# Designs tried in a protein design run: designed miniproteins, single chains, continued (4). Part 24

Each design is a single chain, and the fold is of that chain. pLDDT is the mean over its residues in the fold that is shown.

## One batch from the design tools (miniprotein)

Design m12802
Fold by ESMFold2-Fast:
Structure m12802 (fold): chain A 92 residues (1-92)
Amino acid sequence: RVEENIANLTAILNSMSPEAAAIFLRWQAEELAARAEELRAQGHDEAADLYFEASRLFEEAARAAAQGDMATAIRLASEAVRLLAEGKRLEM
């Protein structure tokens, strides 16, 4: 499912303007940071750490997209998706 999620994310980002992609990726980062804080409060420290790292990568991807570097944005977002998949496994 991770590769399907990465393929879907890549298609979505490639369909957006760089400005729209930057806004979308920033929103993803904010949502993941909020979830990481919730997981930390619940004692799921390892999952929280992975969600915070995924959030950081989405923030870096948003900055790359804002500069028009869509290749870097897609690469960083894909790495974030892989970390998020690992974090979700640790929640179970």
Scores: mean pLDDT 85

Design m12803
Fold by ESMFold2-Fast:
Structure m12803 (fold): chain A 76 residues (1-76)
Amino acid sequence: DKEVLEKLKKVLVEHGVPEKVAEEIARAAVAQAKAGQSVESIRDLVYGLLVLAGMPEEKARKAAEEVGKIIEEALK
């Protein structure tokens, strides 16, 4: 869903992720949700991608939690 993708990208950019990286992470999260992965699994994926992108672990965990909430609401 384009609206969910844009919302995820915006949240990641607000947490200091460069727009290009935020778009790729948001796309990965949406793809996993469409594939039927759990919100917990998607949070873990996003956390790992944010840490690999150079975000401190504490900030990455918070951003991944916010992404998880957006995905959870979108799946209702």
Scores: mean pLDDT 83

Design m12804
Fold by ESMFold2-Fast:
Structure m12804 (fold): chain A 65 residues (1-65)
Amino acid sequence: EEVDKIIERMEEIKKKLSPEAQQKLDFIINELRKAKEDPRLTEEQKLHIAKDLELAVESIVKKEK
């Protein structure tokens, strides 16, 4: 549930960025989607990964100006 909401937020942010930044976010979103579907990870581990990737997205957004 929470991981899905983070993915949706990233997709919305992606729409507002330059094509270069969109490619970077696309890669991050795809990594998070793969982590979500990994049956070897717990929900807590998936959320930790999601939050780490969300920080990476914030860094990209900050650089867009």
Scores: mean pLDDT 81

Design m12805
Fold by ESMFold2-Fast:
Structure m12805 (fold): chain A 103 residues (1-103)
Amino acid sequence: MLELIVTERLKNGEYVEGEIELKENGELVYKEKTKDSAAFYKKVEELFEKYKEKLKKLQYFEAESEEGERINIAVFAPEELEYEYELPEGMKLVKEEIVDIPE
């Protein structure tokens, strides 16, 4: 099963860092971590467009701290999957949704 996991970290609404993981049948095939927001969003778009016919479900999580830190996690997969995530201490889950990706 193909999984694209995208993690974005913000501080007071500003981009701090992003991480991209691509997994196929549980094996990590691509991983990138960057502080360059333009490079991050371009790579996310490139990988999503390349695999969009297989990536039919989005599981999306947002967590925030009282100090203005935010973590957004997007998990793209062919089907809904059980995704376990650990939030840093002091962060609260503020949004969780599962969305069908339109054709």
Scores: mean pLDDT 80

Design m12806
Fold by ESMFold2-Fast:
Structure m12806 (fold): chain A 83 residues (1-83)
Amino acid sequence: MPVVELDVRGLDGEEAVARVEAVAREAAARHGLGTPVRLIVRAEDVLDGKHLTVVLELTVAIDPETGKAVLLSREELSREERA
Protein backbone atom coordinates (compact mmCIF):
# COMPACT_ATOMS: atom_id res chain seq x y z
CA MET A 1 0.00 0.00 0.00
CA PRO A 2 1.44 3.46 -0.88
CA VAL A 3 2.43 5.59 2.12
CA VAL A 4 2.61 9.40 1.96
CA GLU A 5 3.59 11.81 4.75
CA LEU A 6 2.20 15.35 4.87
CA ASP A 7 2.08 18.27 7.29
CA VAL A 8 -1.10 20.36 7.49
CA ARG A 9 -0.27 22.34 10.64
CA GLY A 10 -0.97 26.05 10.25
CA LEU A 11 -3.79 25.44 7.78
CA ASP A 12 -7.42 26.00 8.74
CA GLY A 13 -9.71 22.94 8.88
CA GLU A 14 -11.07 23.31 5.34
CA GLU A 15 -7.59 23.90 3.85
CA ALA A 16 -6.20 20.90 5.78
CA VAL A 17 -8.96 18.60 4.48
CA ALA A 18 -8.47 19.88 0.90
CA ARG A 19 -4.70 19.28 1.16
CA VAL A 20 -5.17 15.72 2.48
CA GLU A 21 -7.67 14.91 -0.30
CA ALA A 22 -5.39 16.39 -3.00
CA VAL A 23 -2.40 14.34 -1.79
CA ALA A 24 -4.53 11.18 -1.55
CA ARG A 25 -5.85 11.69 -5.11
CA GLU A 26 -2.32 12.27 -6.48
CA ALA A 27 -0.96 9.13 -4.77
CA ALA A 28 -3.96 7.04 -5.89
CA ALA A 29 -3.54 8.29 -9.48
CA ARG A 30 0.11 7.12 -9.45
CA HIS A 31 -0.73 3.68 -8.00
CA GLY A 32 -4.18 3.09 -9.51
CA LEU A 33 -7.61 4.39 -8.55
CA GLY A 34 -9.36 2.14 -6.02
CA THR A 35 -6.00 1.23 -4.41
CA PRO A 36 -5.98 2.25 -0.72
CA VAL A 37 -3.40 4.92 0.15
CA ARG A 38 -1.99 5.32 3.66
CA LEU A 39 -1.42 8.92 4.73
CA ILE A 40 0.63 9.96 7.77
CA VAL A 41 -0.78 13.42 8.56
CA ARG A 42 0.61 15.94 11.04
CA ALA A 43 -2.28 18.17 12.05
CA GLU A 44 -2.97 20.81 14.69
CA ASP A 45 -5.71 20.21 17.27
CA VAL A 46 -6.84 22.86 19.77
CA LEU A 47 -7.94 21.44 23.11
CA ASP A 48 -8.71 23.75 26.06
CA GLY A 49 -6.59 26.56 24.57
CA LYS A 50 -3.58 24.30 23.94
CA HIS A 51 -2.20 23.79 20.45
CA LEU A 52 -1.41 20.09 20.05
CA THR A 53 0.36 18.36 17.18
CA VAL A 54 -1.57 15.21 16.30
CA VAL A 55 -0.17 12.54 14.00
CA LEU A 56 -2.94 10.64 12.22
CA GLU A 57 -2.73 7.54 10.05
CA LEU A 58 -5.49 7.72 7.45
CA THR A 59 -6.34 5.05 4.90
CA VAL A 60 -8.10 6.59 1.91
CA ALA A 61 -9.27 5.09 -1.39
CA ILE A 62 -10.40 6.98 -4.48
CA ASP A 63 -13.55 5.43 -5.96
CA PRO A 64 -12.64 4.75 -9.63
CA GLU A 65 -16.25 5.27 -10.78
CA THR A 66 -17.04 8.56 -8.95
CA GLY A 67 -13.51 9.94 -8.29
CA LYS A 68 -14.53 10.65 -4.67
CA ALA A 69 -12.16 10.14 -1.75
CA VAL A 70 -13.43 7.56 0.75
CA LEU A 71 -11.98 7.38 4.26
CA LEU A 72 -11.53 3.70 5.17
CA SER A 73 -9.78 4.11 8.55
CA ARG A 74 -8.38 6.75 10.89
CA GLU A 75 -5.93 6.09 13.73
CA GLU A 76 -4.21 8.58 16.06
CA LEU A 77 -0.52 7.61 16.27
CA SER A 78 0.65 10.38 18.63
CA ARG A 79 -0.35 13.65 20.29
CA GLU A 80 2.10 16.23 21.64
CA GLU A 81 1.83 19.85 22.77
CA ARG A 82 3.03 22.36 20.19
CA ALA A 83 5.36 25.09 21.44
Scores: mean pLDDT 72

Design m12807
Fold by ESMFold2-Fast:
Structure m12807 (fold): chain A 59 residues (1-59)
Amino acid sequence: MSANELREEAVKLAEKDGIKPTKDQINGAIMAAGSALWSGKSAEEAIQEGYDGIKSMSK
């Protein structure tokens, strides 16, 4: 799964929750998802990590 596909899925989940991610939140989500993939997590887990990152930064 490409970094662009991970970005699209994480942003889509955030938008479904009514969150409009900023560029910084999107960049943070990509880094979190990339770190999850590097640690051997699945694409689904990487997307979830990115989404959780956006949610934690939405305050």
Scores: mean pLDDT 75

Design m12808
Fold by ESMFold2-Fast:
Order: structure tokens, then C-alpha cells, then sequence
Structure m12808 (fold): chain A 100 residues (1-100)
């Protein structure tokens, strides 16, 4: 298996976690989903630390972004820079600026 397969798995997990957190209103379920994703990303960062430092770095960056996304949801705030970083990890374009 190539390192690209693991990057795809990280992107898919981040996407699914974001969609679930956007859909689920239960605070307990939000915490469980967030923690499960964080735990998996930490595990990936440890497994790939020596064999592919870029995958390890992507996993740690994804962890920080997921933590920030969770905080944004529970605080009912919006952070464009965080959303841009999240979309970049998912292979999505940055959030478009609002039309004037």
C-alpha cells in the first residue's frame, strides 16, 4: 500500500467527522465522534512518524483542525481560517468570499 492510500483515509475520516458533527445535535455523541477521530489521527501519526513524516504531520494537523472545528460548533462561532485549513486537508477548495 502507498502512502497516498493513508492520506485518502485521513481525508475521508475528516470529511465524515465534519459531516457528522454538522448533523448531530447530541453533545455526548459529538464528543465521542470527535475523540474517536482524534485518537485515530494520533495513532496514524505514531505509525507513520518514521516511514512517512508527511503522513504523520498531516495526521497531527488534521487533529488540530478537528479540535478547532469541534470548538467552533460548541461555541457557535465561525473561523474562516480554520475552515480553509479543513477544506485543504479534505482536498476541497477554500471557502469562497461572500459576493458584495
Amino acid sequence: PSDADVRTQIQVLVYNTVMNLSTISDPDQRKKITQSTIDWLIDMSRRYRVSDPRVSQLSLQSKKIIEGFYDMIISDTFNKDLMDELNKIMGMPPVKPRSP
Scores: mean pLDDT 76

Design m12809
Fold by ESMFold2-Fast:
Structure m12809 (fold): chain A 90 residues (1-90)
Amino acid sequence: PLTEEQRRRLEAALRFYDALLEFIENGDYEKAKERMVEIAREEGLSDAEIEALQRMLDTLYEEVKKGADKEKLKEILNEHRERLRQALAS
């Protein structure tokens, strides 16, 4: 069985994947960015690391708007999310 810390980290990763999928599917950038920043703060990132994350998310938003293959990206992310769920069940 997973330790409580391992379970917490996997659950945080699942929330992060959920926010990323929501962003890619719906383009609700502000909502997704806020959720990802919240998860990062819960995991103990510094203010400088949070600021760097926000800049990376801004770059990702521009790439998604330029027509990245959303269906393939969603497929890959959903496969990873399912793997994380299976790990949590173990």
Scores: mean pLDDT 72

Design m12810
Fold by ESMFold2-Fast:
Structure m12810 (fold): chain A 68 residues (1-68)
Amino acid sequence: DFKKKVADKVYELARQRGVPREDIERLAREILNAKSKEEIKKVIQDAVERGLLSPEDAEEILKFIEEL
């Protein structure tokens, strides 16, 4: 459940930042629908641009993806 682990990590970090639950759920669905690690990385990068994740959160998630 690689994508599930990534989605759970993203959920945890976004929740800690006070992002609305519905926005977190949409982000998690985008990750679960991604076809590759490259697509997941793009979703994470877009989330930073939208202000849903900090650059530091993104670095943590990208490192987590590389470890899986």
Scores: mean pLDDT 82

Design m12811
Fold by ESMFold2-Fast:
Structure m12811 (fold): chain A 117 residues (1-117)
Amino acid sequence: PTAEGEGEAGGQKLHLTMTASADEVAVGEPLTVTVTVTNTGSSAATVQVDLYVLAAGAREPRLVATSAPATLAAGGSATFTFTVTLEEAGDYTLIAQVRVDGVQSSAAAAIPVRVVA
C-alpha cells in the first residue's frame, strides 16, 4: 500500500510518498515502511522523517522511529526505510511526518495496517 502527502514548514514545500510492505501482518512480524521526501521548494532544507503508530481507539499516535537528517537541495529527494514490529493484534494507522530544520511540517502520509494474532 502507498500513500502521498504534501505540506510545508516555514514556507519550505515538501512532497511525501509512503509505502508499506503489507496492509496485514502477524504479531511480531517485521513491516518495512519506505518514505521518499522531495523538496519542492526553492531553497535547500534539512529534512527528518518521524514514523508514528496510532492504534484504533487510542487518543494519540506513538513515535516508533525517526530517520537520520538529510539535506535536500531544491528539487532534491531522499528515501528513508524503517522496519516496524507491532506486538499486539489490532487495527493501526502508520503515519509518516516530516520535520524541516527540526520544525514539524504539515507534510504527512498515512497507511492503515491490520495486525493479526
Scores: mean pLDDT 87

Design m12812
Fold by ESMFold2-Fast:
Structure m12812 (fold): chain A 73 residues (1-73)
Amino acid sequence: GPIQTGNGVTFLVLDAKPEDAAVIRAALREAGLLMRSRLLPSPQGLRLEVPREDADTVRALLAELGFRFEEGA
């Protein structure tokens, strides 16, 4: 689909290893967010792109999993 800027939120999951992606994907699947989320490798760890309406849920999930992260609009 077309690339949309500003319609989502990007989380940079800091110092996350590739194996941490499985933990994050499992949490997203349980929340019903996996199909509309995009998890990518990043120089900082992992980059997670989610719809803006899901940002609060994702923020809570990452915090509960004990990850350090930064948010972008």
Scores: mean pLDDT 79

Design m12813
Fold by ESMFold2-Fast:
Structure m12813 (fold): chain A 88 residues (1-88)
Amino acid sequence: MHTVTLVITLKTSSVEVGEKLKEKAPEIAKEVLEQHPEVEEVRIEATVDAKNKEVTFTITAVAPTGEAAARAAFEAGKRLKELRDELE
């Protein structure tokens, strides 16, 4: 098994947007895992920084190949950025 960890920080227009992204992170992880049956695990941890209006996501993907793990982690990160843009 290969593990890939991707850390991304997204600026948000408000603390409420950051909290909503944090709330939706487990759903995004589940959807990515469902779309990639070769992937064993997708985990997203989120930390909201209210003072700076930022959310930091730690995305961990576990798969039989590094390429599969990287693809899942990158897709999860992309979906989080897209959701942030929708909530602006």
Scores: mean pLDDT 86

Design m12814
Fold by ESMFold2-Fast:
Structure m12814 (fold): chain A 105 residues (1-105)
Amino acid sequence: DADARRREELRRQATYLVDNYEENKESTEKDLEQARKNVEKSEDKELARENLELYEKVLELVDKGVEYMRRTLELLDRGASLEEIQREFDKALEYFRKAEELLEG
């Protein structure tokens, strides 16, 4: 069944992405806290502030992406339509892409 295979694929991808980005979120939150301390102690406060603003924006985008990916898993669990599941999945990927673009410049 093509529907069953697609649901299994989306669940596998969603679970992998949630786990991977949650792990990265903890590291980013630690880096963010360090960046806040660096602003106070830095001789180049302007650069330190720009780095802080970048990481805060990345964290916000990652949080939104994970939220939509968790919605994808919730929809899968309740047997929602593939159209609804795919919509939430695609929205999550859009937020992760925006976060990656910010980190890459």
Scores: mean pLDDT 84

Design m12815
Fold by ESMFold2-Fast:
Structure m12815 (fold): chain A 61 residues (1-61)
Amino acid sequence: SVREQAYAYLEEKTRDFSPEDQELAFRALDAYLEANPDASLEEVFASIDSIVETLRELRAA
């Protein structure tokens, strides 16, 4: 399913994150999927990339 592929992709992209930041990333993805139930895999992956980038920027500041 799109959700299973999304979770696998996010897990791979956040392997270097703290457990707390991984939890934040998964919560953000769950919120996106709930708001966008018809989102394509491409749109979901783009949202994951945005979530990861945002969290990296927050930790760099």
Scores: mean pLDDT 85

Design m12816
Fold by ESMFold2-Fast:
Structure m12816 (fold): chain A 68 residues (1-68)
Amino acid sequence: LDAETAERLAKEAYLAFLLGDEARARALIQQLSVVDPAAAERALAALDKGDAEALGRELRTIVQRAAA
């Protein structure tokens, strides 16, 4: 998964979370798991708790890893 695609998926996942579309956010985070499975698992946990700050942090970690 290239950095541009990872950034797009992460932004879409966060927007889906803000709009209350948990199913879409979950599916997009699962696609990001190919980049960083551990960060994706933490992002899913943050999604389940409604923790926007933790979700944003984990999505940013995944994007940074894809860009490295």
Scores: mean pLDDT 88

Design m12817
Fold by ESMFold2-Fast:
Structure m12817 (fold): chain A 96 residues (1-96)
Amino acid sequence: APEPPSPAEYLRRLAEEIQKAIENGENLEEKKKKLKEELEKVLRESEELIADPSFSELEKEIIRALREVAEAVKNNEELDEPEARAFIAAVKELLA
């Protein structure tokens, strides 16, 4: 990563916490607040990354998918399990 902490690193940790909360049937209120804050950061950073010619087309595709999930989650008043899972999958793919 060019500079720490990267959005991907923060999102990975939040994705793991959200996944664990879903599996345990937790309320998710604390997790969704942190998620929204990181999603705002990701949306800002991802615009610059998509414009960067040094990023591969595959990386840009993953960033676009992550942005779509981020916008959907941010605009919802409650965090739905299917959207959380899609977000987790996108973050894992970005880090693979």
Scores: mean pLDDT 62

Design m12818
Fold by ESMFold2-Fast:
Structure m12818 (fold): chain A 97 residues (1-97)
Amino acid sequence: NIEEEVRKLREILERIEAADPSLKETVELLKRALELLERAAREGDAQGLIDAMRTELGLSRKEQMEVLSALLYLAERNNLERLKETVLRAIDLLESA
């Protein structure tokens, strides 16, 4: 269930910020990326995630990879399989471009 995984990941991000307020800016970026990831996972459109990170978040290819790597780490540690699959597909597409 994508909605349940998104809710769980948002709670994790909020706990990270509470534990380390110096990460507030990073957490806010990851929350914005999570909204794009939710749409991409629902639509099965990993390319749309990459395009939105570039056009809506203004992220370079390097920054996109950093964000995707952080989301992958959190998804794997928390067994968020639906979000993990979409992130892995996005990483594969980004490396293949």
Scores: mean pLDDT 90

Design m12819
Fold by ESMFold2-Fast:
Structure m12819 (fold): chain A 77 residues (1-77)
Amino acid sequence: SMFAMFDTNGDGVITQAEYTAVMNTLGLTGTVPMEQPISTWTASDPTMAAEIRRLFDRNGDGTVSAAEIAAVRARMS
């Protein structure tokens, strides 16, 4: 899953650096989340949802669909 790709060190914690590196690879740049460890990020946190939305918009799309958000969240789960 995408979750495993974010956790490069395999320690169960995603750092901002690891998250940024993966997002840069996917072309979703410009925003680095300030969220807590993985369990908080995948708990349907409204703040995390907003960050995902911002990252998608930064990808050059002026519109973010619910399907796109759901796909990213599903991969992060």
Scores: mean pLDDT 50

Design m12820
Fold by ESMFold2-Fast:
Structure m12820 (fold): chain A 77 residues (1-77)
Amino acid sequence: MAEDLRRAAEIIEKLYKELKESKNPFDKEVYEALIYMVAAVVKKIAPEVGQKVLDLINEGKYEEAVKLLREEAERLA
């Protein structure tokens, strides 16, 4: 569980960096879809945390989503 949340945080952080640096609209859509997919996987594994992460992502709060995942991983470690 803790390891899965930590990995999810790392993946979303990397994808968000690519999203911010990309100038191509198609690439931005792909990165947004990949971030959503990671959050959906988290929801299957940890429904309460995953729902909060999805809510933050839907609001465009990607940095807060990464922070939440790291904080929950630390709590479970």
Scores: mean pLDDT 86

Design m12821
Fold by ESMFold2-Fast:
Structure m12821 (fold): chain A 73 residues (1-73)
Amino acid sequence: SAAYLEAAARALREIAERRGEELARKVGQTFDALLQKHSAREALEATAAEMAKTDPEAAEILRRALQEADRRS
C-alpha cells in the first residue's frame, strides 16, 4: 500500500531531523531489506520492532507512522 511507503518516508525524515542522518540511513536499510520479503506494512512493523531493541525514540517514530498509515488503509 502507498500509505505505508509514504509513512515510512515521513518517519525516516523525522528520524534524520531528530536523531541524525546516519541512524535514518540504517533504519532505511533495515526497512528496504525487510520489504524484499514482506508487505510494506509488515516491513514497517518489523523495522519498528527491530529499532525498539537499540533506539526506543526511533521505534516510537516508526510506530506512530504505522498507526497513522493503518488509519488511512
Scores: mean pLDDT 86

Design m12822
Fold by ESMFold2-Fast:
Structure m12822 (fold): chain A 100 residues (1-100)
Amino acid sequence: MLEEIARLVLGALELQKTLTAEEVELIREILEERGITSDKALAALTAYVEEKAKELGVTVEQIAAGSPEVEEAAKELAERLEEIGRENAEKVRKLLEEYK
């Protein structure tokens, strides 16, 4: 599902904060082997972020415009995405460990 791909991408982004450049490239290769290309990852992440913004009553365009009225919603969205990344970082690490 698109949501599962978005969660894996967020997990990879969170995990890369603690990894070397070589390990980050290895994660990218692992995701590509699972059929998650850069284009597919970006499309999945974009759709997921749009749905999460909608749940908070805002659009991604309003957040990008830097409107003061959506500042709190933008912060909450960022915090939720980081939390999802942390929860899925372990799943990405397990994929890294199983890499041949």
Scores: mean pLDDT 78

Design m12823
Fold by ESMFold2-Fast:
Structure m12823 (fold): chain A 79 residues (1-79)
Amino acid sequence: SAEELAKKAIELAKRAKEDAEEGRKLLEEGDVLKGTGLLLRAIGLAFQAGLLGKKAGEEALKEASKLAKEGGITPLSDA
């Protein structure tokens, strides 16, 4: 469902933020290898979150459109 996809996207986004913050701290401490590794992982998690967020949005629009049609509301593009 849209809600399940949105929840997964939010979880990945939170992990990406945590990894980015930790990675920055490690770089400030001079741990370039660990810091860079966490930043790269954060970027990957952020991309995954973006993809799931897009899919959740598309699913939510489909669900809203069906509910509107069942409620007697037609989109302006439907004659």
Scores: mean pLDDT 79

Design m12824
Fold by ESMFold2-Fast:
Structure m12824 (fold): chain A 72 residues (1-72)
Amino acid sequence: SADDWLALARALAAAEDWEGALAFFRAAQKVDPSSAELAAELDRAIARARERGAPEAVITELEQLRAEVLSR
C-alpha cells in the first residue's frame, strides 16, 4: 500500500538515505498519485533535506515530485 511505501521513505529520510527515500516516495505516488498524505510527507522530507544539507539534486527531485502530486 501507499502507507507502507511512505513508512519506508520516512525511515530512509531519517537515516539521510535520500536516494532510497525518493525511490519509495515515487512508489507511493504510483499507488496513489493524489495522496494528501504523500504531499505532507514530501513537505516534511524537503524541509528535513534542507536542514540536514542533502545534495541539491535530491532536493530538486523531491520538489518536482511534490509539484506533480499537488498538480493532480
Scores: mean pLDDT 82

Design m12825
Fold by ESMFold2-Fast:
Structure m12825 (fold): chain A 73 residues (1-73)
Amino acid sequence: PTPLSAEQAERNTRIAKAANLILKGMSDEEIQKTLGLSKEEIERIKKAVLDSLDGLQGLNGLDYSEQKEKIEK
């Protein structure tokens, strides 16, 4: 329940933006240049997005296969 520091809030905002760009099929290099994230951070976010899509598919029955394929490739 401690409020986030400005640095943590900015980082969380960049992570959210990166997740949206990954879902749109933007390349890792373009995301790095746009948001200033490392390749390792982007790979972690990609995994989190894929895990989230699997969870959403289980909850709402929608097919996210195309989105997952774009993120994995």
Scores: mean pLDDT 71

Design m12826
Fold by ESMFold2-Fast:
Structure m12826 (fold): chain A 63 residues (1-63)
Amino acid sequence: MEEKGLEAARFLRELMKTHDADTAGLLAQERFPLSEEQLELLREIGRTLREIGDEIEEELRAR
């Protein structure tokens, strides 16, 4: 169960690079059987991961 949540969160993070949080959430829900609570948590995690991912990518581009 935790492994499925991590896979869904990683999938959502990748989607959020090219899609907004709402669209990424809908695509993740279609790929993974998520409850309403899990969807809301993934949206929050996705927003946080996107912010962190943007910072990491800026640092990598500077190298």
Scores: mean pLDDT 65

Design m12827
Fold by ESMFold2-Fast:
Structure m12827 (fold): chain A 59 residues (1-59)
Amino acid sequence: MGTIKPGMRVAVPEDSGIYYITKRQADALGATVVRYPSREAALQAVKNGEADLAIIDTS
């Protein structure tokens, strides 16, 4: 409940190993996944208000 919600735009880096699982989860919840070329680009999109949430692998 504190993560992806319906109608959200979720930023995910293409180089992230979590892209596939995040895309699947967002689809199931009715959210939109927006791909970005890097982790930094995904985070910047959230800061700019282009996305509501960024999901990244912090490993």
Scores: mean pLDDT 73

Design m12828
Fold by ESMFold2-Fast:
Structure m12828 (fold): chain A 77 residues (1-77)
Amino acid sequence: KARELIRQAAELLYQARQLFSKGTPEDLKQAIELAEQAAELARQAIKLATNEIERRVAQALLREAERLKEEAEKALE
């Protein structure tokens, strides 16, 4: 359960990073959307984590997703 959410969050975050690196306004908007989705899945994974490794991985994904969202929002200004 948590492992699947972690996988999905990581995949969305990877896609968001690729879009962020392209840097067009349209790509940045899409990166924000994917980062928000990744953050939501990571929060769910934290709640459902059955061991400390899953919890730490989910927390790291949440931090990276939130950071990427903030950076992309700033880049759109």
Scores: mean pLDDT 87

Design m12829
Fold by ESMFold2-Fast:
Order: sequence, then C-alpha cells, then structure tokens
Structure m12829 (fold): chain A 82 residues (1-82)
Amino acid sequence: MERIEKLIEYYKKQLKEAEEKGDYVNAADFYLMLGYLYHRLGKKEEALKWYDKAIEYANKAPESEKTQRILDDAKKLKEKIE
C-alpha cells in the first residue's frame, strides 16, 4: 500500500531531524515506528534492525515513562518476529 511507503519516508525524515537535534527519545520512537512499518511490509529482518536501534537510542536517552514505553514495545515486537 502506497500509504505505508509514504509513512516510512516521513518517519525517516523525522528520525534524521531528531538525531541532528540530539533528541534520543524521539529518535528511539521513530526507530520503533519504522520497525513496525517494515514488519507490516513483510520485511522481518529490516524490522528487527529498526527495533534494535530503537532499544539502543532509548537506552541513550534520559530515563522517562516515554523511554520505558519504547523499550518495552520494541522488546515485545521483536519477540513477535523472532
């Protein structure tokens, strides 16, 4: 579906902007969203890489409810693929 490809482009742009600003929390969330979208496209191996990056960036971010949610969601979604 064309809409998923546009969402991937959107989140890749948002991710780049978050990384350029040092916003590790939002970067982790965008990595999580990209993993989910790649999984929906059937790109399981790519989805796993995006989830690993979400976990990496969330661990670099300050501790918060948002970072904990991202960590929990990424780990749960990886288990569904693996």
Scores: mean pLDDT 83

Design m12830
Fold by ESMFold2-Fast:
Structure m12830 (fold): chain A 65 residues (1-65)
Amino acid sequence: SMMAEIEAEVEEQRRKMQAQIEAFTKILSKSKSDAEVQQIKNTLQDIAEAVLETDRRLKLAEAAR
């Protein structure tokens, strides 16, 4: 179904964003404290979820046309 296809695409983007966040924070952990790395990770995850939710809503709106 169109809904399942949109959800699968959003989930794939979520996985890619999560992998990039993990890679970035792992690099930062060499020069930042664990607390600072966690704060940055939380901020990046919040941004990623906002981007994914916006993309999901736009795709659903386009599919409804």
Scores: mean pLDDT 84

Design m12831
Fold by ESMFold2-Fast:
Structure m12831 (fold): chain A 74 residues (1-74)
Amino acid sequence: SDSGKKAADQSAKLGKTSPDPGSREAGLGVAEASNDYGANGGYAVGRTIAETSPDPGARKGGEESAKFSEEAGG
């Protein structure tokens, strides 16, 4: 969907530009989920990373990417 693509584009930018490796990995993972499953898929993956990752940078990246997915889908 268009919302999934919008979420994926924003999360991919985070994945390419963040100085933190964990945040980059989270952004790329949410971008892939958003392309494959839409903004709701990106939101679910981003929230899971934000709540379960032991890495603070990955948690932050997951939270930011989940927000991009929420804004694109809402």
Scores: mean pLDDT 83

Design m12832
Fold by ESMFold2-Fast:
Structure m12832 (fold): chain A 70 residues (1-70)
Amino acid sequence: MKEEAEELIRQLEALGESLRKLGFDEAAEVADQTVREVSELVRQGKYEEAVKVAKQGLKEISDMVLAEIS
């Protein structure tokens, strides 16, 4: 769980940078916000909740990008 949460933080940080470079600024802001929330949960030792929040953020980002390109 802890290693999974830390890996998801790295993936969200990389995703946020990629989204910003592609001009998906609002989706990049959601990625940045999700990283902050997940990092705080990891700091508190709430690894299961951190993974859940990270996955929910990824779904929200995906829905936002699909809405913009559809």
Scores: mean pLDDT 84

Design m12833
Fold by ESMFold2-Fast:
Structure m12833 (fold): chain A 135 residues (1-135)
Amino acid sequence: TEELKRLFQGLAGKLARAVALGKAEEAEEYFDKLLELAEKLNDRNALIKAVLLALLFAEKKDLKKYAEILSKETLTDEEIEKIAKELGIDVEDLYDDEKLREIVREAAERGRMSEEEFEDMFFEFNAEIEKILNK
């Protein structure tokens, strides 16, 4: 449903923030809610996309390089593999709920971003996405 899709997008943003700011408990809670919604939507791709986005923020990667890929509704296997490799993640682990939760927890434990840094990066990323979608 469209309501569940909107809720999913909101939770994905909250996951990215929690991971980036080092809020491990909040990150796990948002991940579990996203996992439940992904199962209801039958959309593993959306869950993987949300986790990869959170990790890209946490590692302070150049998000503009990924904006075109992340602006897509669905990522290809090749796009998932490319981002996972750049983040040092085994692609197989993205399809295992327990391993994916561990990846989220470990990334949040490494999170050192301030609220201000996250808000700036999130604003710049969304501005880039809007430029791509308005073409």
Scores: mean pLDDT 84

Design m12834
Fold by ESMFold2-Fast:
Structure m12834 (fold): chain A 66 residues (1-66)
Amino acid sequence: SVELDDYIKGGEVLEKTGKIKEEKGDLEGASRSYQLSGDAYLNAYKLTGDEEYLKKAKEAYEKAEK
């Protein structure tokens, strides 16, 4: 589905964006991007029941420091 694909791709892009911002020292921007990545993966988990997306959401939230 378009919605599922958007959440998966969005989560991946936001995670990469967070990493780039973190490497540049933009810790606030990195935290925000990781939080949004976690939200995207959590929505993918809610649509699929696939624990892999729940794991990715948790990892992203941990990188966001929440």
Scores: mean pLDDT 85

Design m12835
Fold by ESMFold2-Fast:
Structure m12835 (fold): chain A 79 residues (1-79)
Amino acid sequence: SQRQQAIQYLVKGQNAANQGDYDKAIEYYRQAAQLSPDLQLKATALEQASKIAEKAGNFELAKKLQQESEKLREQARKQ
């Protein structure tokens, strides 16, 4: 299922982040967001990507990903 694939990419993202491979972690979290069938899971993936972008020193990307995540959470609440 798409949800199962999204969860696999979240795990890959977490593993890459734990190894200090922030670029791979961000890419895996973004793939998790794309494959996520629901807005809450998409938002969670983008929040994780934002945190890793901040750790990598990419504050512009971190802000963009955080804003995208917040928008998705607002959409989820209105459903």
Scores: mean pLDDT 88

Design m12836
Fold by ESMFold2-Fast:
Structure m12836 (fold): chain A 80 residues (1-80)
Amino acid sequence: MKMSKEEQKAALENKYNPETAKRLIEELKKVDPELAAKLEEAKPKSLAEAVQLANKEFPEKKELVGEAEEKVIEEIAKEK
């Protein structure tokens, strides 16, 4: 199958929805525990929702959130 990075992200969210959100929160706990705690409280149902909530709460940390998102997508893709 031919998938773009964005299509791969959507597929992972549909298949690993609760796991992807949880992994993002755990990755963020290593670098920003306050941001991670806010996301955990919100209980996001998908990676996209978790990223959106993080960017809303701390827009100045968008790059850090993006790096954590990329790492989570890469790790889950490797586990396929």
Scores: mean pLDDT 71

